# Designed miniproteins, single chains, continued (5): the designs that were tried, part 91

Each design is a single chain, and the fold is of that chain. pLDDT is the mean over its residues in the fold that is shown.

## One batch from the design tools (miniprotein)

Design m19149
Fold by ESMFold2-Fast:
Structure m19149 (fold): chain A 83 residues (1-83)
Amino acid sequence: MVEDDKESAVRLAEITANASEDALGHFIDDLINVVKGVEMVHGVEVAKEIMESVLEVLRKYAKQGNEVAKKALESLESLKKKL
């Protein structure tokens, strides 16, 4: 269900913010795969909505000075524009 996908994506975003810089690429790929999976099942509008929920989590950590969250946010905001 869309709600379960959103909760999973938000949880993965929190894990990403707490990841090492070396693991960042793997977690970004996982987040992209979740969003693309949602796009295939529920469409682009729902995928954008879940992406925005992920971005909100990353913005929260970025505002606290988390450099990993800042880098993830930049990469995923670029992807959202291509959806």
Scores: mean pLDDT 78

Design m19150
Fold by ESMFold2-Fast:
Structure m19150 (fold): chain A 84 residues (1-84)
Amino acid sequence: SEKEKKLKEELEKLKKERAELELRLGTAEGLAGMISAIIKLSGDPKDKVLQEKLKKLEEEAEELKKELEELEKKIKELEKELKE
């Protein structure tokens, strides 16, 4: 039906957005892990520049996690509508 087609198209868009956010989250967490390792290996755990970069990446990752949770809720709602 036309309704099923529209729901499938919307679901596909949200799934693509989820994949993009998951990639961004993985990148932010990966970079944060690398900076954390550099801080530990450099022998200066109070390098302010690296600590500020790490904090920014951790804050970005937390915001991306919130966006993903909201997006996953929308995806689940549309998947339930497709079962009608």
Scores: mean pLDDT 83

Design m19151
Fold by ESMFold2-Fast:
Structure m19151 (fold): chain A 69 residues (1-69)
Amino acid sequence: MSEEEKEARKIARAAKEAAEKGDAAATLSGGHELQKIPVAKEYGEKIIEAARAGDFEKAAEAAEEAQKL
């Protein structure tokens, strides 16, 4: 596993926990950090979109997918 994938999984785990708590600011922050990592960019975009829509279940699902990188 690359260092990028390890960092992405760590950020995704934190974003999932934030989404499960309904913390929009922390969930958006995690999504933006994932967007900066090329391999995780797509998942970061999904997390941001879901969080902006108030769909924290969908944000948590996208974050869980990123953890499987």
Scores: mean pLDDT 83

Design m19152
Fold by ESMFold2-Fast:
Structure m19152 (fold): chain A 89 residues (1-89)
Amino acid sequence: VSQEELLEIADRFIESLRQLAAQYMSPEDQARLDALLARFRTALENGDKDAALATLDEIKALLAATLPAEIYAQIAPLFDALADLVKNT
């Protein structure tokens, strides 16, 4: 995928996570997620794959700790797919 396509995919993923967080997470955990999502987006804009992947792992860990297990299980494969896109861009 192109850098432009990767950013579009990332923006849709970020929006989906924000909607999910609003439904299942506390305001404090939503603020933590928003900070991590901003770091992830900035790393992608800068082409910093290592920072993007590290931040994605932090987002995944936060969601594993804060979301119901069944909801986390539905979204966990999307993190792996996005990580693969970041690595291959």
Scores: mean pLDDT 86

Design m19153
Fold by ESMFold2-Fast:
Structure m19153 (fold): chain A 99 residues (1-99)
Amino acid sequence: MSNLELGYEYMREAAELDEENKETILKQLDNNMALYKEDPVAGARQASEDAGHFIQLAKDNPEAASQLAAAQHYFDTAYAEQKRRAEEQAREAAQRAAS
């Protein structure tokens, strides 16, 4: 399972622990999965930002906040990985153009 997929699993667990925000969390997961398919860097970044937002909303729900913090950690790792891949692909393209 990828870091992004682990993040999504923790977000789903948080949704089950937070009835008030459940529908919004699940809708944002669907939106994020679509974004990641089109733009992995933007998708991973948005997933981390969404998890951070829901942590703020879950202040009265420490179990949900804990799952969201785990999700944010995995999304931050996925973002760093996708950003490095994009930068490497850009360098490879520049090297081919310079050759």
Scores: mean pLDDT 84

Design m19154
Fold by ESMFold2-Fast:
Structure m19154 (fold): chain A 100 residues (1-100)
Amino acid sequence: VAPHEAVLRLEKALFDKSKSVEEKVKIGLEALEELLRAFEREHPEATEGIALLRELIRRIREETDQNKALALILVGFALYMDLARTGRISPATLAAAEAL
């Protein structure tokens, strides 16, 4: 799947009032994993950012609170966007991950 399609799927799911939190978490996790694979293929040198995104995805998989899992997905998406656009992780994105 193209990265643009994964981003659009995630955004559409997040704002879909008909979807449960559990369904949004499932779609978000799948989209985030697709975005990570695409980013690793294009930017294998970005080892720190890749490691942080992998760790966040692992946290989401282990999280039993679905609302917290959804919040972690939003942080993961922000982390991906930071890396894709700037090659850097914003302090705000790191602080959001630490607050969860």
Scores: mean pLDDT 77

Design m19155
Fold by ESMFold2-Fast:
Structure m19155 (fold): chain A 92 residues (1-92)
Amino acid sequence: MKEAEELLEQAKKEAEKGNGEEALKLIKEAIRAVEDDEDAFKEALPKILEIWDLIEKKDPDLAKKHMPELVGAILRAVGRIVDRRLARGELP
């Protein structure tokens, strides 16, 4: 989790500066860092969404352009988690 937390802290700083593209790159790296750890992903997700809201607030056009990339990365991680839970018989 520490690596993902550090990446998200950096992403928040970049988003606050108006560097939405760099912030999104850091968010995607954080998602990749936690995609194999369900608990880490659950802890990271609210912060990812908070940082994305900052990006959208600073540059709505850039956020609209790149929203499919963020949604795709999140859905990919969720898919991996769901597949692992189904394989264990945990998720109905």
Scores: mean pLDDT 81

Design m19156
Fold by ESMFold2-Fast:
Structure m19156 (fold): chain A 75 residues (1-75)
Amino acid sequence: MKEAEEALKKLAEGIARLPGVVSAEVEIKGKEATITVTLEGSEETKERVKKAVLEDAEKLGKEYGLKVTVEFKDA
């Protein structure tokens, strides 16, 4: 599903540009997608990023009928 792949890649690119994000990667397997986000900075910065990413991932997953999982790693 090309539109879902493009949307997920754009989301990962947007996440990677957020303050406190070192990297964001997306892996798609059929109707399941995993977004891996590597975070740095203060606890407050990490918490803010986590909430924003989870909201965007949930919205996109529902829109495209995907099971989207988000993994957070510390840099």
Scores: mean pLDDT 80

Design m19157
Fold by ESMFold2-Fast:
Structure m19157 (fold): chain A 100 residues (1-100)
Amino acid sequence: KEKELENLEKLLEELTELRERLIKGEVTGEEVIERVRELLENAPESLKSSLANILKALEEVYNDESLSEEEKKLRMEMLLGVAEVSLAVAITVLRKEIEK
């Protein structure tokens, strides 16, 4: 559980950094997809399903020809934000289980 907590905390830091870089225009949507794919490949089994769902949602947004580049960026930022909130909740729950 302690190692699982460390893995979740590292993933949260990676996603937070990735979202901030996307907001600042330091990474493209394609680079975000590539980074999330790398995180998925190295993720523990418990997180693979959640990361795969996030990756699929990001790819669907990126490949949606009806969206402007600005709309794609905003939707990808929102998807990363949702992932960060989900991870923060999981970290809080796991931390409480370790402490008690």
Scores: mean pLDDT 81

Design m19158
Fold by ESMFold2-Fast:
Structure m19158 (fold): chain A 81 residues (1-81)
Amino acid sequence: ADFATELKKHLDEVRAANPKADVPTLLKQALEKFEKETGKSVKGLKVIIDAGGKGAGVAHAEQAKAILKAYGAEVVANIKT
């Protein structure tokens, strides 16, 4: 499976185990589990994060960018201009 599918699977599993955890905590645990089970890292991967919604969606996207950067991923901004 591709990276997005594998990460989503791990995120869903972590969410089920920790339903009250915040998005940053869930994403960190999902990335750690992904690296442990697959032996692969997000380091060097280019990712585009779309906030989608307003308010909370924007905050979640910013938190996800910070975590992915901490794990070595390159976050690409979508520039309108």
Scores: mean pLDDT 63

Design m19159
Fold by ESMFold2-Fast:
Structure m19159 (fold): chain A 66 residues (1-66)
Amino acid sequence: SAAEEAARYASLAGKAAAEGNAEEAQRYVTLASEAGGGDVAPDLETAADPEKAELYAARAHTIAAS
């Protein structure tokens, strides 16, 4: 289901963020949003901030868990 796909991508985004891979984390958040049908704009500005990657991963987890 879409929720299960979103959850999987959210987990990958969290892992990428923990590894400091902001680019991968944002990509997975985008995929989670697409899979879950959420109206989320994870790519607001430059993707070089690991702090933002963690924030995006947390949002993806919230969407997938709901």
Scores: mean pLDDT 64

Design m19160
Fold by ESMFold2-Fast:
Structure m19160 (fold): chain A 62 residues (1-62)
Amino acid sequence: SLEEAIEYARKLAEEALATGEEQVSPSMRGHEAEVLTRLQKEYPELDFYVDGENRLVIRPKA
């Protein structure tokens, strides 16, 4: 579900902040755009994109 995708992605974002390491999730099953929109607003210090395999990639910008 969208809520589960957001919760999972939020955990990855927190891990990226804690470790400074890039995090990659499996496919968000079509929820990618909504997850990106929400998390980019919540974590402006992180970069978010979806790769060719529909995996959400999260990494620190600085």
Scores: mean pLDDT 77

Design m19161
Fold by ESMFold2-Fast:
Order: structure tokens, then sequence, then C-alpha cells
Structure m19161 (fold): chain A 97 residues (1-97)
């Protein structure tokens, strides 16, 4: 279900943000991977979501991508901030769905 996958993605991104804030790159990548799997299950359901929810998903994906780049560069503070913002967008998408 779309809402369940959005909430699961948000939960894993929140955990990725916590891991990144602690400098735990391996845990951050693990949770980012789990969020990506939830988003993969969501993609076929996107056309069924209201346009507002789709916009939040797009914003969440953009922030998650920025966080992943920051994490790869060793900028853990920036990675944590982007992952937290991505999680908030997916929470907003779930509420709008």
Amino acid sequence: EAVQNLEEAAEHLEKAAEAAAKGDKEEAHKHLSEASQALGRLLPLLPQLPPEAQAYVDQGIQHADQGAKALSDGDYKTAAQYFQQAAEHFRQAAAAA
C-alpha cells in the first residue's frame, strides 16, 4: 500500500539521519538502502496518489539523493539534515495520500 511504503521510507530515512549524525556511515547506508526498497515498492502506486502527495514524494527523493551525496563525501551533518528533510516530505506525502 502507498501510505505504508511512504511511512516505511520515512522511518528508515529518520534512522539514516540519526546514524549520519553519529558518523555511522555503514548504518546510514543500511537504512538508506531500506528506504530505497520501500520507495521501489511505492513507484508503481505513484499515479494513484493525489498530485500534492506526488509533489512531496518528488521533494523527498531529491533530498534523499542530496543526503546520499553528502554522506558519500563525508559531510555527515549535511547528510543528516537532508535525510531528515526527506523523511518529513514522505510523512507529508502519506498525510496527503
Scores: mean pLDDT 88

Design m19162
Fold by ESMFold2-Fast:
Structure m19162 (fold): chain A 72 residues (1-72)
Amino acid sequence: MEEERRRRALEEAEARGQAAMAQVNKIKEIMKKNPNYKDEELIKIAEKEGLDRKLVEAVLESLKTQEELSKK
């Protein structure tokens, strides 16, 4: 009853967490392999790898913000 619903919810949460982590790791790998590429080129490569454009843009923006804070 309630226990089966909790198990399913936990499995879904775990799957979503693993999928999100895998996508972030793929984006980081693409960036490491293509350090000379601009954001637009990195987004295109990530899309070809099956990554969500919005997620790729969010990760790139987050990394840029962290770098800007380090400069200032």
Scores: mean pLDDT 71

Design m19163
Fold by ESMFold2-Fast:
Structure m19163 (fold): chain A 81 residues (1-81)
Amino acid sequence: MSEEERLELAKMLATSELREFGKEYPEYKELFAEYIRKVQAAKTAEEVLEIVEEAFKFVKEKYPEYSEILDKALKKLKEIL
């Protein structure tokens, strides 16, 4: 996989996950929209992963019950990329 293909895949997967969380928690829709904008502006797949980790850390602090699901999602992203 090329660096450009890896970055595009990372942006697609991260945007999808953040968009779904924005639907689940509409009170944080604008916050998740900001993270989506950061993801779209990222220049490397590593930057996308850092942005996703920051967003997931925020969610885990508010909803600790989602820690296992979010950790699995992040691990899957790292394995695909």
Scores: mean pLDDT 78

Design m19164
Fold by ESMFold2-Fast:
Structure m19164 (fold): chain A 86 residues (1-86)
Amino acid sequence: MSEEELLEKIRQALEELGISEEVKEEILKIFKEALKKLKEGVPYDEVMREAQEKLEELARKYGLSPEQLTLVRVMMHDALKAYVES
């Protein structure tokens, strides 16, 4: 799966969760940065830690529900793990 295909699938999933366009773009930015770091050879665990910290900050800033935040975290974990295992 290409990076573009992965990001498009994530975008669609975020739309189904009722996340606003502004917040979707910020979440996609976190995913893009995580993928870039993985390509640069940063270890998966470090990339995941940074991405999760950024998601928590975003959730505080925009008032994401605990349910929305949990589902986004699961999506990020699954997507990045699938990318590394490819």
Scores: mean pLDDT 80

Design m19165
Fold by ESMFold2-Fast:
Structure m19165 (fold): chain A 90 residues (1-90)
Amino acid sequence: STDDIFAQLDALVDQLSTLVPADLAAELRAAVDRLRQAIEDNDVRAITREAMRLMGLLTEIYLLARKQKDERLEKLVDETSSVVSQLLRS
């Protein structure tokens, strides 16, 4: 269900938030909340925009993980991206 996918996403974002700077963590949480709202509203344009914003943030974190050679952070970003893709297919 969509609720189960969001529960998975919330758990991943909580874990990501412990590994990234506080400002990035706050932006990531806000982006997830905006995507959730867009999906609840069934607003296809908003879903696309907010998903692109969230994926952009995940790309920034991925590049940070590569720069820092943080394999744990890299894996967590990959998993989070997979869950976001699953939401968009639902």
Scores: mean pLDDT 86

Design m19166
Fold by ESMFold2-Fast:
Structure m19166 (fold): chain A 75 residues (1-75)
Amino acid sequence: SRAAFRAEFARLLADFVNEALEGKLSDEEIEERTARLREEILALADKYGLSEAERAEALAAVEDTRAAVLDERRR
């Protein structure tokens, strides 16, 4: 279901943000984690039968989150 996808997606994003903002990862390691997160999100989208538009939206949210985390780490 879309609700189940959103719950798992939110958890994966929260885990990613928390790990990245601890300040223990390099920017290179964050890029590696982001690539892994994209793979996990695509697999999750396939599992829940999301449309191509919904998949693109989810990937855009991952990129927005990555950019925000990298910006916050520079402060």
Scores: mean pLDDT 83

Design m19167
Fold by ESMFold2-Fast:
Structure m19167 (fold): chain A 90 residues (1-90)
Amino acid sequence: SAALAAAIRERRQKAEEQGAKFEQDALNRMQALIDKARAQALEAKSDLAKVEEIFKAARDEALKMGSRVAKEALKQIQKAEEEVKAEAAG
């Protein structure tokens, strides 16, 4: 949803404000990974096992991005998974 996209952008801006400056390309790749995982998970939200598999795959991909980017990506992926699961439960 647009609200989830806005929340991810806000967290990215806060990371920049705290001096955790990433290259723009790294931020764009992280955002694309999170957006793809969220879109796939929202289509599958009635199947929690499939949602968990989608976000596990996203976390595995994030770990390949390098330690600095991976840490922030994993945090945002976890939040996105929680938000999709909350939407499925509500």
Scores: mean pLDDT 75

Design m19168
Fold by ESMFold2-Fast:
Structure m19168 (fold): chain A 91 residues (1-91)
Amino acid sequence: MAEPNVTNEELVEERKEVLRLSKEETLELLKETNPELYKLIEDKLNALVDETIKYLDENPNLSEEELEKLENEVQKKIEEILEEGKKKLEE
């Protein structure tokens, strides 16, 4: 159950911040460790995160369970983007 002293809007804002930081860390790491992978996935990763943030902005009243489900889905999509990029570099 959602805690009464934390609003859904506050949870949504926190999730947007986490997504931005996660994106920045991933892209910064790739720029330094694998710049070719960075070039392949930058636009797709930016688009995914921007679309997710826009969805959160349009749905500020998402429940804690819906936010958790969205977070898990986004993380899976990020992993798929990274794996597809790696495969293209190996081919």
Scores: mean pLDDT 78

Design m19169
Fold by ESMFold2-Fast:
Structure m19169 (fold): chain A 70 residues (1-70)
Amino acid sequence: GNIGTVTQAARNIIAAAAGINPAQFSVAIAPGSPLDGNQVLVRYGSAAPSGILNDIASVNLKTGEVEEVA
């Protein structure tokens, strides 16, 4: 899929799971993550201006399940 679309979907899922506004949340697709299928690996953290991507999660784009990896 389109990396921008996948990133937005993952951002919304993680924000919903955490109970926070997706506009205050930064997400990037992790290096080596597949983009074909339901599971993606993402790096996430607090939003800008200086948000740091500290955490890693596996996100199921179909079910909305989130698993913290690091």
Scores: mean pLDDT 68

Design m19170
Fold by ESMFold2-Fast:
Structure m19170 (fold): chain A 100 residues (1-100)
Amino acid sequence: GMNEEKALEYIEKARKYIEKARKSTDVREQVEYIEKALEYLDKAMKVAETEEIKQEILELAQELKEVAMEVLRRATDKDDILRAIGLVLRAIGLILDLEL
């Protein structure tokens, strides 16, 4: 249905931002891409109606947590560290919401 199509579009956008984060060598850019990926996963979650779509969101949220943790390990600027911590916590929150 229309909600399933929107969820898949949001998931695809999240995946593209995860790829951009992985390819970037700049911590600030990685943080910004991860923030965009989480925004799209939040949107996907709001329109997710099937277990299959929720499973895809869960897998991407788990991947985003790992990417955010890697960024946190490399971050040296206070703002980047704080933002990266926030992103790890947001990803964990989404994972917990999906694992019910």
Scores: mean pLDDT 89

Design m19171
Fold by ESMFold2-Fast:
Structure m19171 (fold): chain A 58 residues (1-58)
Amino acid sequence: SREELVEKAFAVAKEKLEAAIASLDEKRRQSFLESLRRHIEGLSDEELEKIVNNERPE
């Protein structure tokens, strides 16, 4: 379902960000995560699948 795709895409993106987040300050981390979440929630099913497959969505 779309909800499952959103959750999986967000989880994949967060895992990729874990190392990057370790080098960010709190403000940058918060802004990035909020931006990432909003971006992913607005994506089409096809774009969500690209994230799950480690491809950059458009």
Scores: mean pLDDT 73

Design m19172
Fold by ESMFold2-Fast:
Structure m19172 (fold): chain A 76 residues (1-76)
Amino acid sequence: EEKKKIFEEFVKKKEEELLKKFTDDEEEQRNLLQGLSTALAEYLGVEAPLSVEPMTEEAKKIAEKFKKELEEALKK
């Protein structure tokens, strides 16, 4: 239950950060969403929603960054 709360707070925090960095550049928005989606899917052990589409290099970097941040948040 405690890990679930930490996970929910992490997701909410990242969602707020993404909204603050919102841009009119659709490609940047897509990279941020793919990165976050991929990091969350790896953590939950499920397939990413856009797994059939090739990820950009930027989306991959964002996914790695978010994965590390999520792991650090869960370490206590």
Scores: mean pLDDT 64

Design m19173
Fold by ESMFold2-Fast:
Structure m19173 (fold): chain A 97 residues (1-97)
Amino acid sequence: SLQLEQSGDLEKKAGSDAIISAKVSASEPGKVKIQWYKRKEGSNEWEFLDEQEVEAGEIAELILSNLKANETYEILAKGIFNGEAAFGKPTKLIVKK
């Protein structure tokens, strides 16, 4: 089985960077594909951001740079391991002026 534990909600200032992380756990050793998605609060559409591979037991990180003011996003990690998919709990990213 595959499990993702995402970092908690965070508030950042416009122009700053944010790091969102997901701890990856799997029943077996191997490479886990992590796909990162975002949506604006109130939207039902997820936008693909990035993809990476990490070893089971490692932490995947997404770096979002130059954040825009007055935006609130949910960031979601999707893990894929041996054809099975698992999702983290979406991280809320609030960007203030």
Scores: mean pLDDT 88

Design m19174
Fold by ESMFold2-Fast:
Structure m19174 (fold): chain A 91 residues (1-91)
Amino acid sequence: KEEAEKALEEGRELIRKAEELLKENKEILSKEDYLRAGTSLGLAGIAAGVAKLLLSKGDYEAALEMAKLAVELAKEAIKIIEEGIEKVKKE
């Protein structure tokens, strides 16, 4: 239970960070990178929502798996944004 709750909290923090980075860099990012980052972030939000639902049902193992997926997807969104910024910086 505690492990799944901690992973979900981490996922939510990363989702917030990704949302902030995406908003701050919206005009800098290419349309492709913006769409890819937004898609990964949207999927991270869905995974976090599913994890919360599973936690409420007492399915802690499945909740942990979904929370870890949310973390992974949010990290991917951040990576896409950071790499997109570096592409602009190098031109």
Scores: mean pLDDT 84

Design m19175
Fold by ESMFold2-Fast:
Formats: C-alpha cells, sequence, structure tokens
Structure m19175 (fold): chain A 62 residues (1-62)
C-alpha cells in the first residue's frame, strides 16, 4: 500500500541518517513486515542487510 511504501522510505531515510533508534521505532509503531523489509535490504547489498538486521533487533527490544 502507499502507506507501507511511505513508512519504508522513512525507515530507509532514518538509517541513512544514522538514526537507527528512530528507524526501529517506525518499524514497531507501523508494524512493518520485518521479513519483507529485510529481503529488500538484502537485495540492495550486504551493508544494507546488516543495518536492517540491527534495526530489526532494536525494534524487538522496544
Amino acid sequence: SSMTEAVKQQVIDAMAAGDLEKAAQLIKEHKLDEEAFLAEMRADGPASEAKAKEVIELAKKL
């Protein structure tokens, strides 16, 4: 959905800014599909996948 795409972009922007806590909060608040998001970041490359895994683990602790 358009809302899901907007949220994914906000998460990506937060990760690019180095604000991993904000990215994690957005994932938890909007109940983003972590598996689908991780798959997209994996396709982008290993550095993106590593950051996505870190953000997902932070979201689980919130």
Scores: mean pLDDT 81

Design m19176
Fold by ESMFold2-Fast:
Structure m19176 (fold): chain A 134 residues (1-134)
Amino acid sequence: SSEKVLELLNEAGRKVEEARELVLKDPSKIEEAKELLEKAMELIVEATRLSPAAGVAGIRMFGGKLRLLTREALENPEVREGAAELLEHAAELLERATREMVEILESPEDQEAVREAGEEAIEIARRGAEALRE
């Protein structure tokens, strides 16, 4: 069970990294990058069904990678619009996924941990998009 959780989170991390690379290299591939983030989030939701702690870890990993995307996109004006659109999509994904994860979880403590991780990741995504559009 712990091996499957690690496999799901590693695959999710790879998909977020692919989405980041796509938008930084070619902003025209924004729809492909969005699909990769959607698949990454599906894997994080599956990990949450197996372990609430894995869900929190997955959301935090996702948010951390969005923070890196923001930092790198700020250095390249040509990719800022595409990166901002991807971050806005990521915030909407996180809102939907966090809501789904809370519904899956039975423990109030686990629900609160996922909610807090989700809110932090959503703020990272929204603040990043705002910074890139300034």
Scores: mean pLDDT 90

Design m19177
Fold by ESMFold2-Fast:
Structure m19177 (fold): chain A 62 residues (1-62)
Amino acid sequence: SKSDMIQQSSKDSGIPVGDLTKQVNSFLSGIKSMTPNIPLTDQDIQISVQFSVMILQGDRRY
C-alpha cells in the first residue's frame, strides 16, 4: 500500500516518484525513531505522503 500511495500522490501532485519516495522514507524514519516499538500504520504512511508533497511543492522558509 505504501508504494501505491506514493504512485497515486505522484500522479496527483506532479512530483517525480523518486523524489516523493525519498521524502516519504525520510519522514517515516523520523516517526520510527520516535516510536521504534510501534509498527507503522497506513495512516502514518498517508500522513507522511501528504506532508512530503507539501514540503516538495512548498518553496517557503519560516
Scores: mean pLDDT 75

Design m19178
Fold by ESMFold2-Fast:
Structure m19178 (fold): chain A 91 residues (1-91)
Amino acid sequence: MDRSTQIDLSMQVARRFGESISRSTVGNIIDQLRQGRSPDDIAQQYGISPITAYGIAHVLQITEGFPVPPSNLSDQQRQRARDVAQQVVSS
């Protein structure tokens, strides 16, 4: 899947969690995830919820097999992020 599509899907995940983030910010988040930065650290840097950052990581997991890093989110929040990413990618 191309980068432009991954950005579009990640923006949809953010909207499902009530957050509006720019296309360029999503691109930077994807790049930082690929560099091994944690979703929790990314969420703090960009002022977004950890569940949104984790959801974006799951978009990468579904679209390219990216290994999702550990997160301080609850099991319920991690499952919600995964479910939202799967719904968005499957639509």
Scores: mean pLDDT 86

Design m19179
Fold by ESMFold2-Fast:
Structure m19179 (fold): chain A 67 residues (1-67)
Amino acid sequence: SKVEELIKLLEELGLTEEAEAIRKNPNSISVLIATALILMELKRENPENSEKVDKAIELIKELLKEL
């Protein structure tokens, strides 16, 4: 599922707490938006992660559209 794919990407990026928050509340708009903001900051600080970050943000956008 998109949720499982997002969780795996977050864990690969070291965002273990964010991955757990989404696992517990996958339909939480506030958690999804907060995670997207953290991902955008991570990309700004560490551009080498940009491909994984962009994929995770795209998954968040798709999940938000399904709500």
Scores: mean pLDDT 85

Design m19180
Fold by ESMFold2-Fast:
Structure m19180 (fold): chain A 64 residues (1-64)
Amino acid sequence: MTTHTIKSVEQTSENEKKITLESSQSLAEPVHSLSYDSDGRLWRVTLTSTSPKQHLLTLRRLPE
């Protein structure tokens, strides 16, 4: 089974967050997606692997 743990959360600005994830297994590929909050705010999500078991999620809010 694959377990993902949030290692840290850093808010670099009101419209940007960086989340460090630790996974029990390696993730295959970097992913890029768009995600909506419950309040309808749109965020761009980028996943970058810093190591096979550590990944950085960069969340950027679109002002629209």
Scores: mean pLDDT 68

Design m19181
Fold by ESMFold2-Fast:
Structure m19181 (fold): chain A 74 residues (1-74)
Amino acid sequence: KVEELEKEFDELVDKAITYAKQGKIDEARELLKKALEKFDELVEASGGNSTLASRGIGKILYVIGEIIDAELKK
């Protein structure tokens, strides 16, 4: 189940980045919200694995950066 949650999380992250790069900020934010919910499930299911948590946080921060960049181009 942890592997499935990680795949779902990565898919949401990738979609959020894609939408942000296309200037679809509201859709990117909604996907980021879903990714955050999936990340919480993933961390809980992994028993708080610090390596997995660090990777996930890095991906989330990258998505946030892409959304901010898209907003600044308005």
Scores: mean pLDDT 82

Design m19182
Fold by ESMFold2-Fast:
Structure m19182 (fold): chain A 97 residues (1-97)
Amino acid sequence: KLLEIYRELAKERAPEVVAELERVAAAQRLSPEMREVAERAKRLVAEGDLEGAALALAVAAAISEGEDRAAAEALLDVVARAENEIAEEARRLLEEE
C-alpha cells in the first residue's frame, strides 16, 4: 500500500516537478549533452519514475565537471527533494488508516 500510494502521488505531482526542473534548467548554462539529460529526467518524472530521473542525474553529476556538474547537481536536488516530500506524504496518508 505505501509504495502504491507513493506511485499515485508521484504521478499527481509530476507536472509541478517537471515545471520546477524546467525553471532550474533555464537558470543553468547547459551543454547540449546536459540538455539531453535534463530532457530525459523531465520525461522520467512525467512518467512517475522519480527514481529513474534521480539515477540519471546522479550519474550525469558523477561523470561531469564544472558548469555541467553544477547543473546536474541542481536538477538532482529538485528530484531528490520531490522524492522525500512525496515519501513523507505517502507515509502520512498510510498512517491515517
Scores: mean pLDDT 82

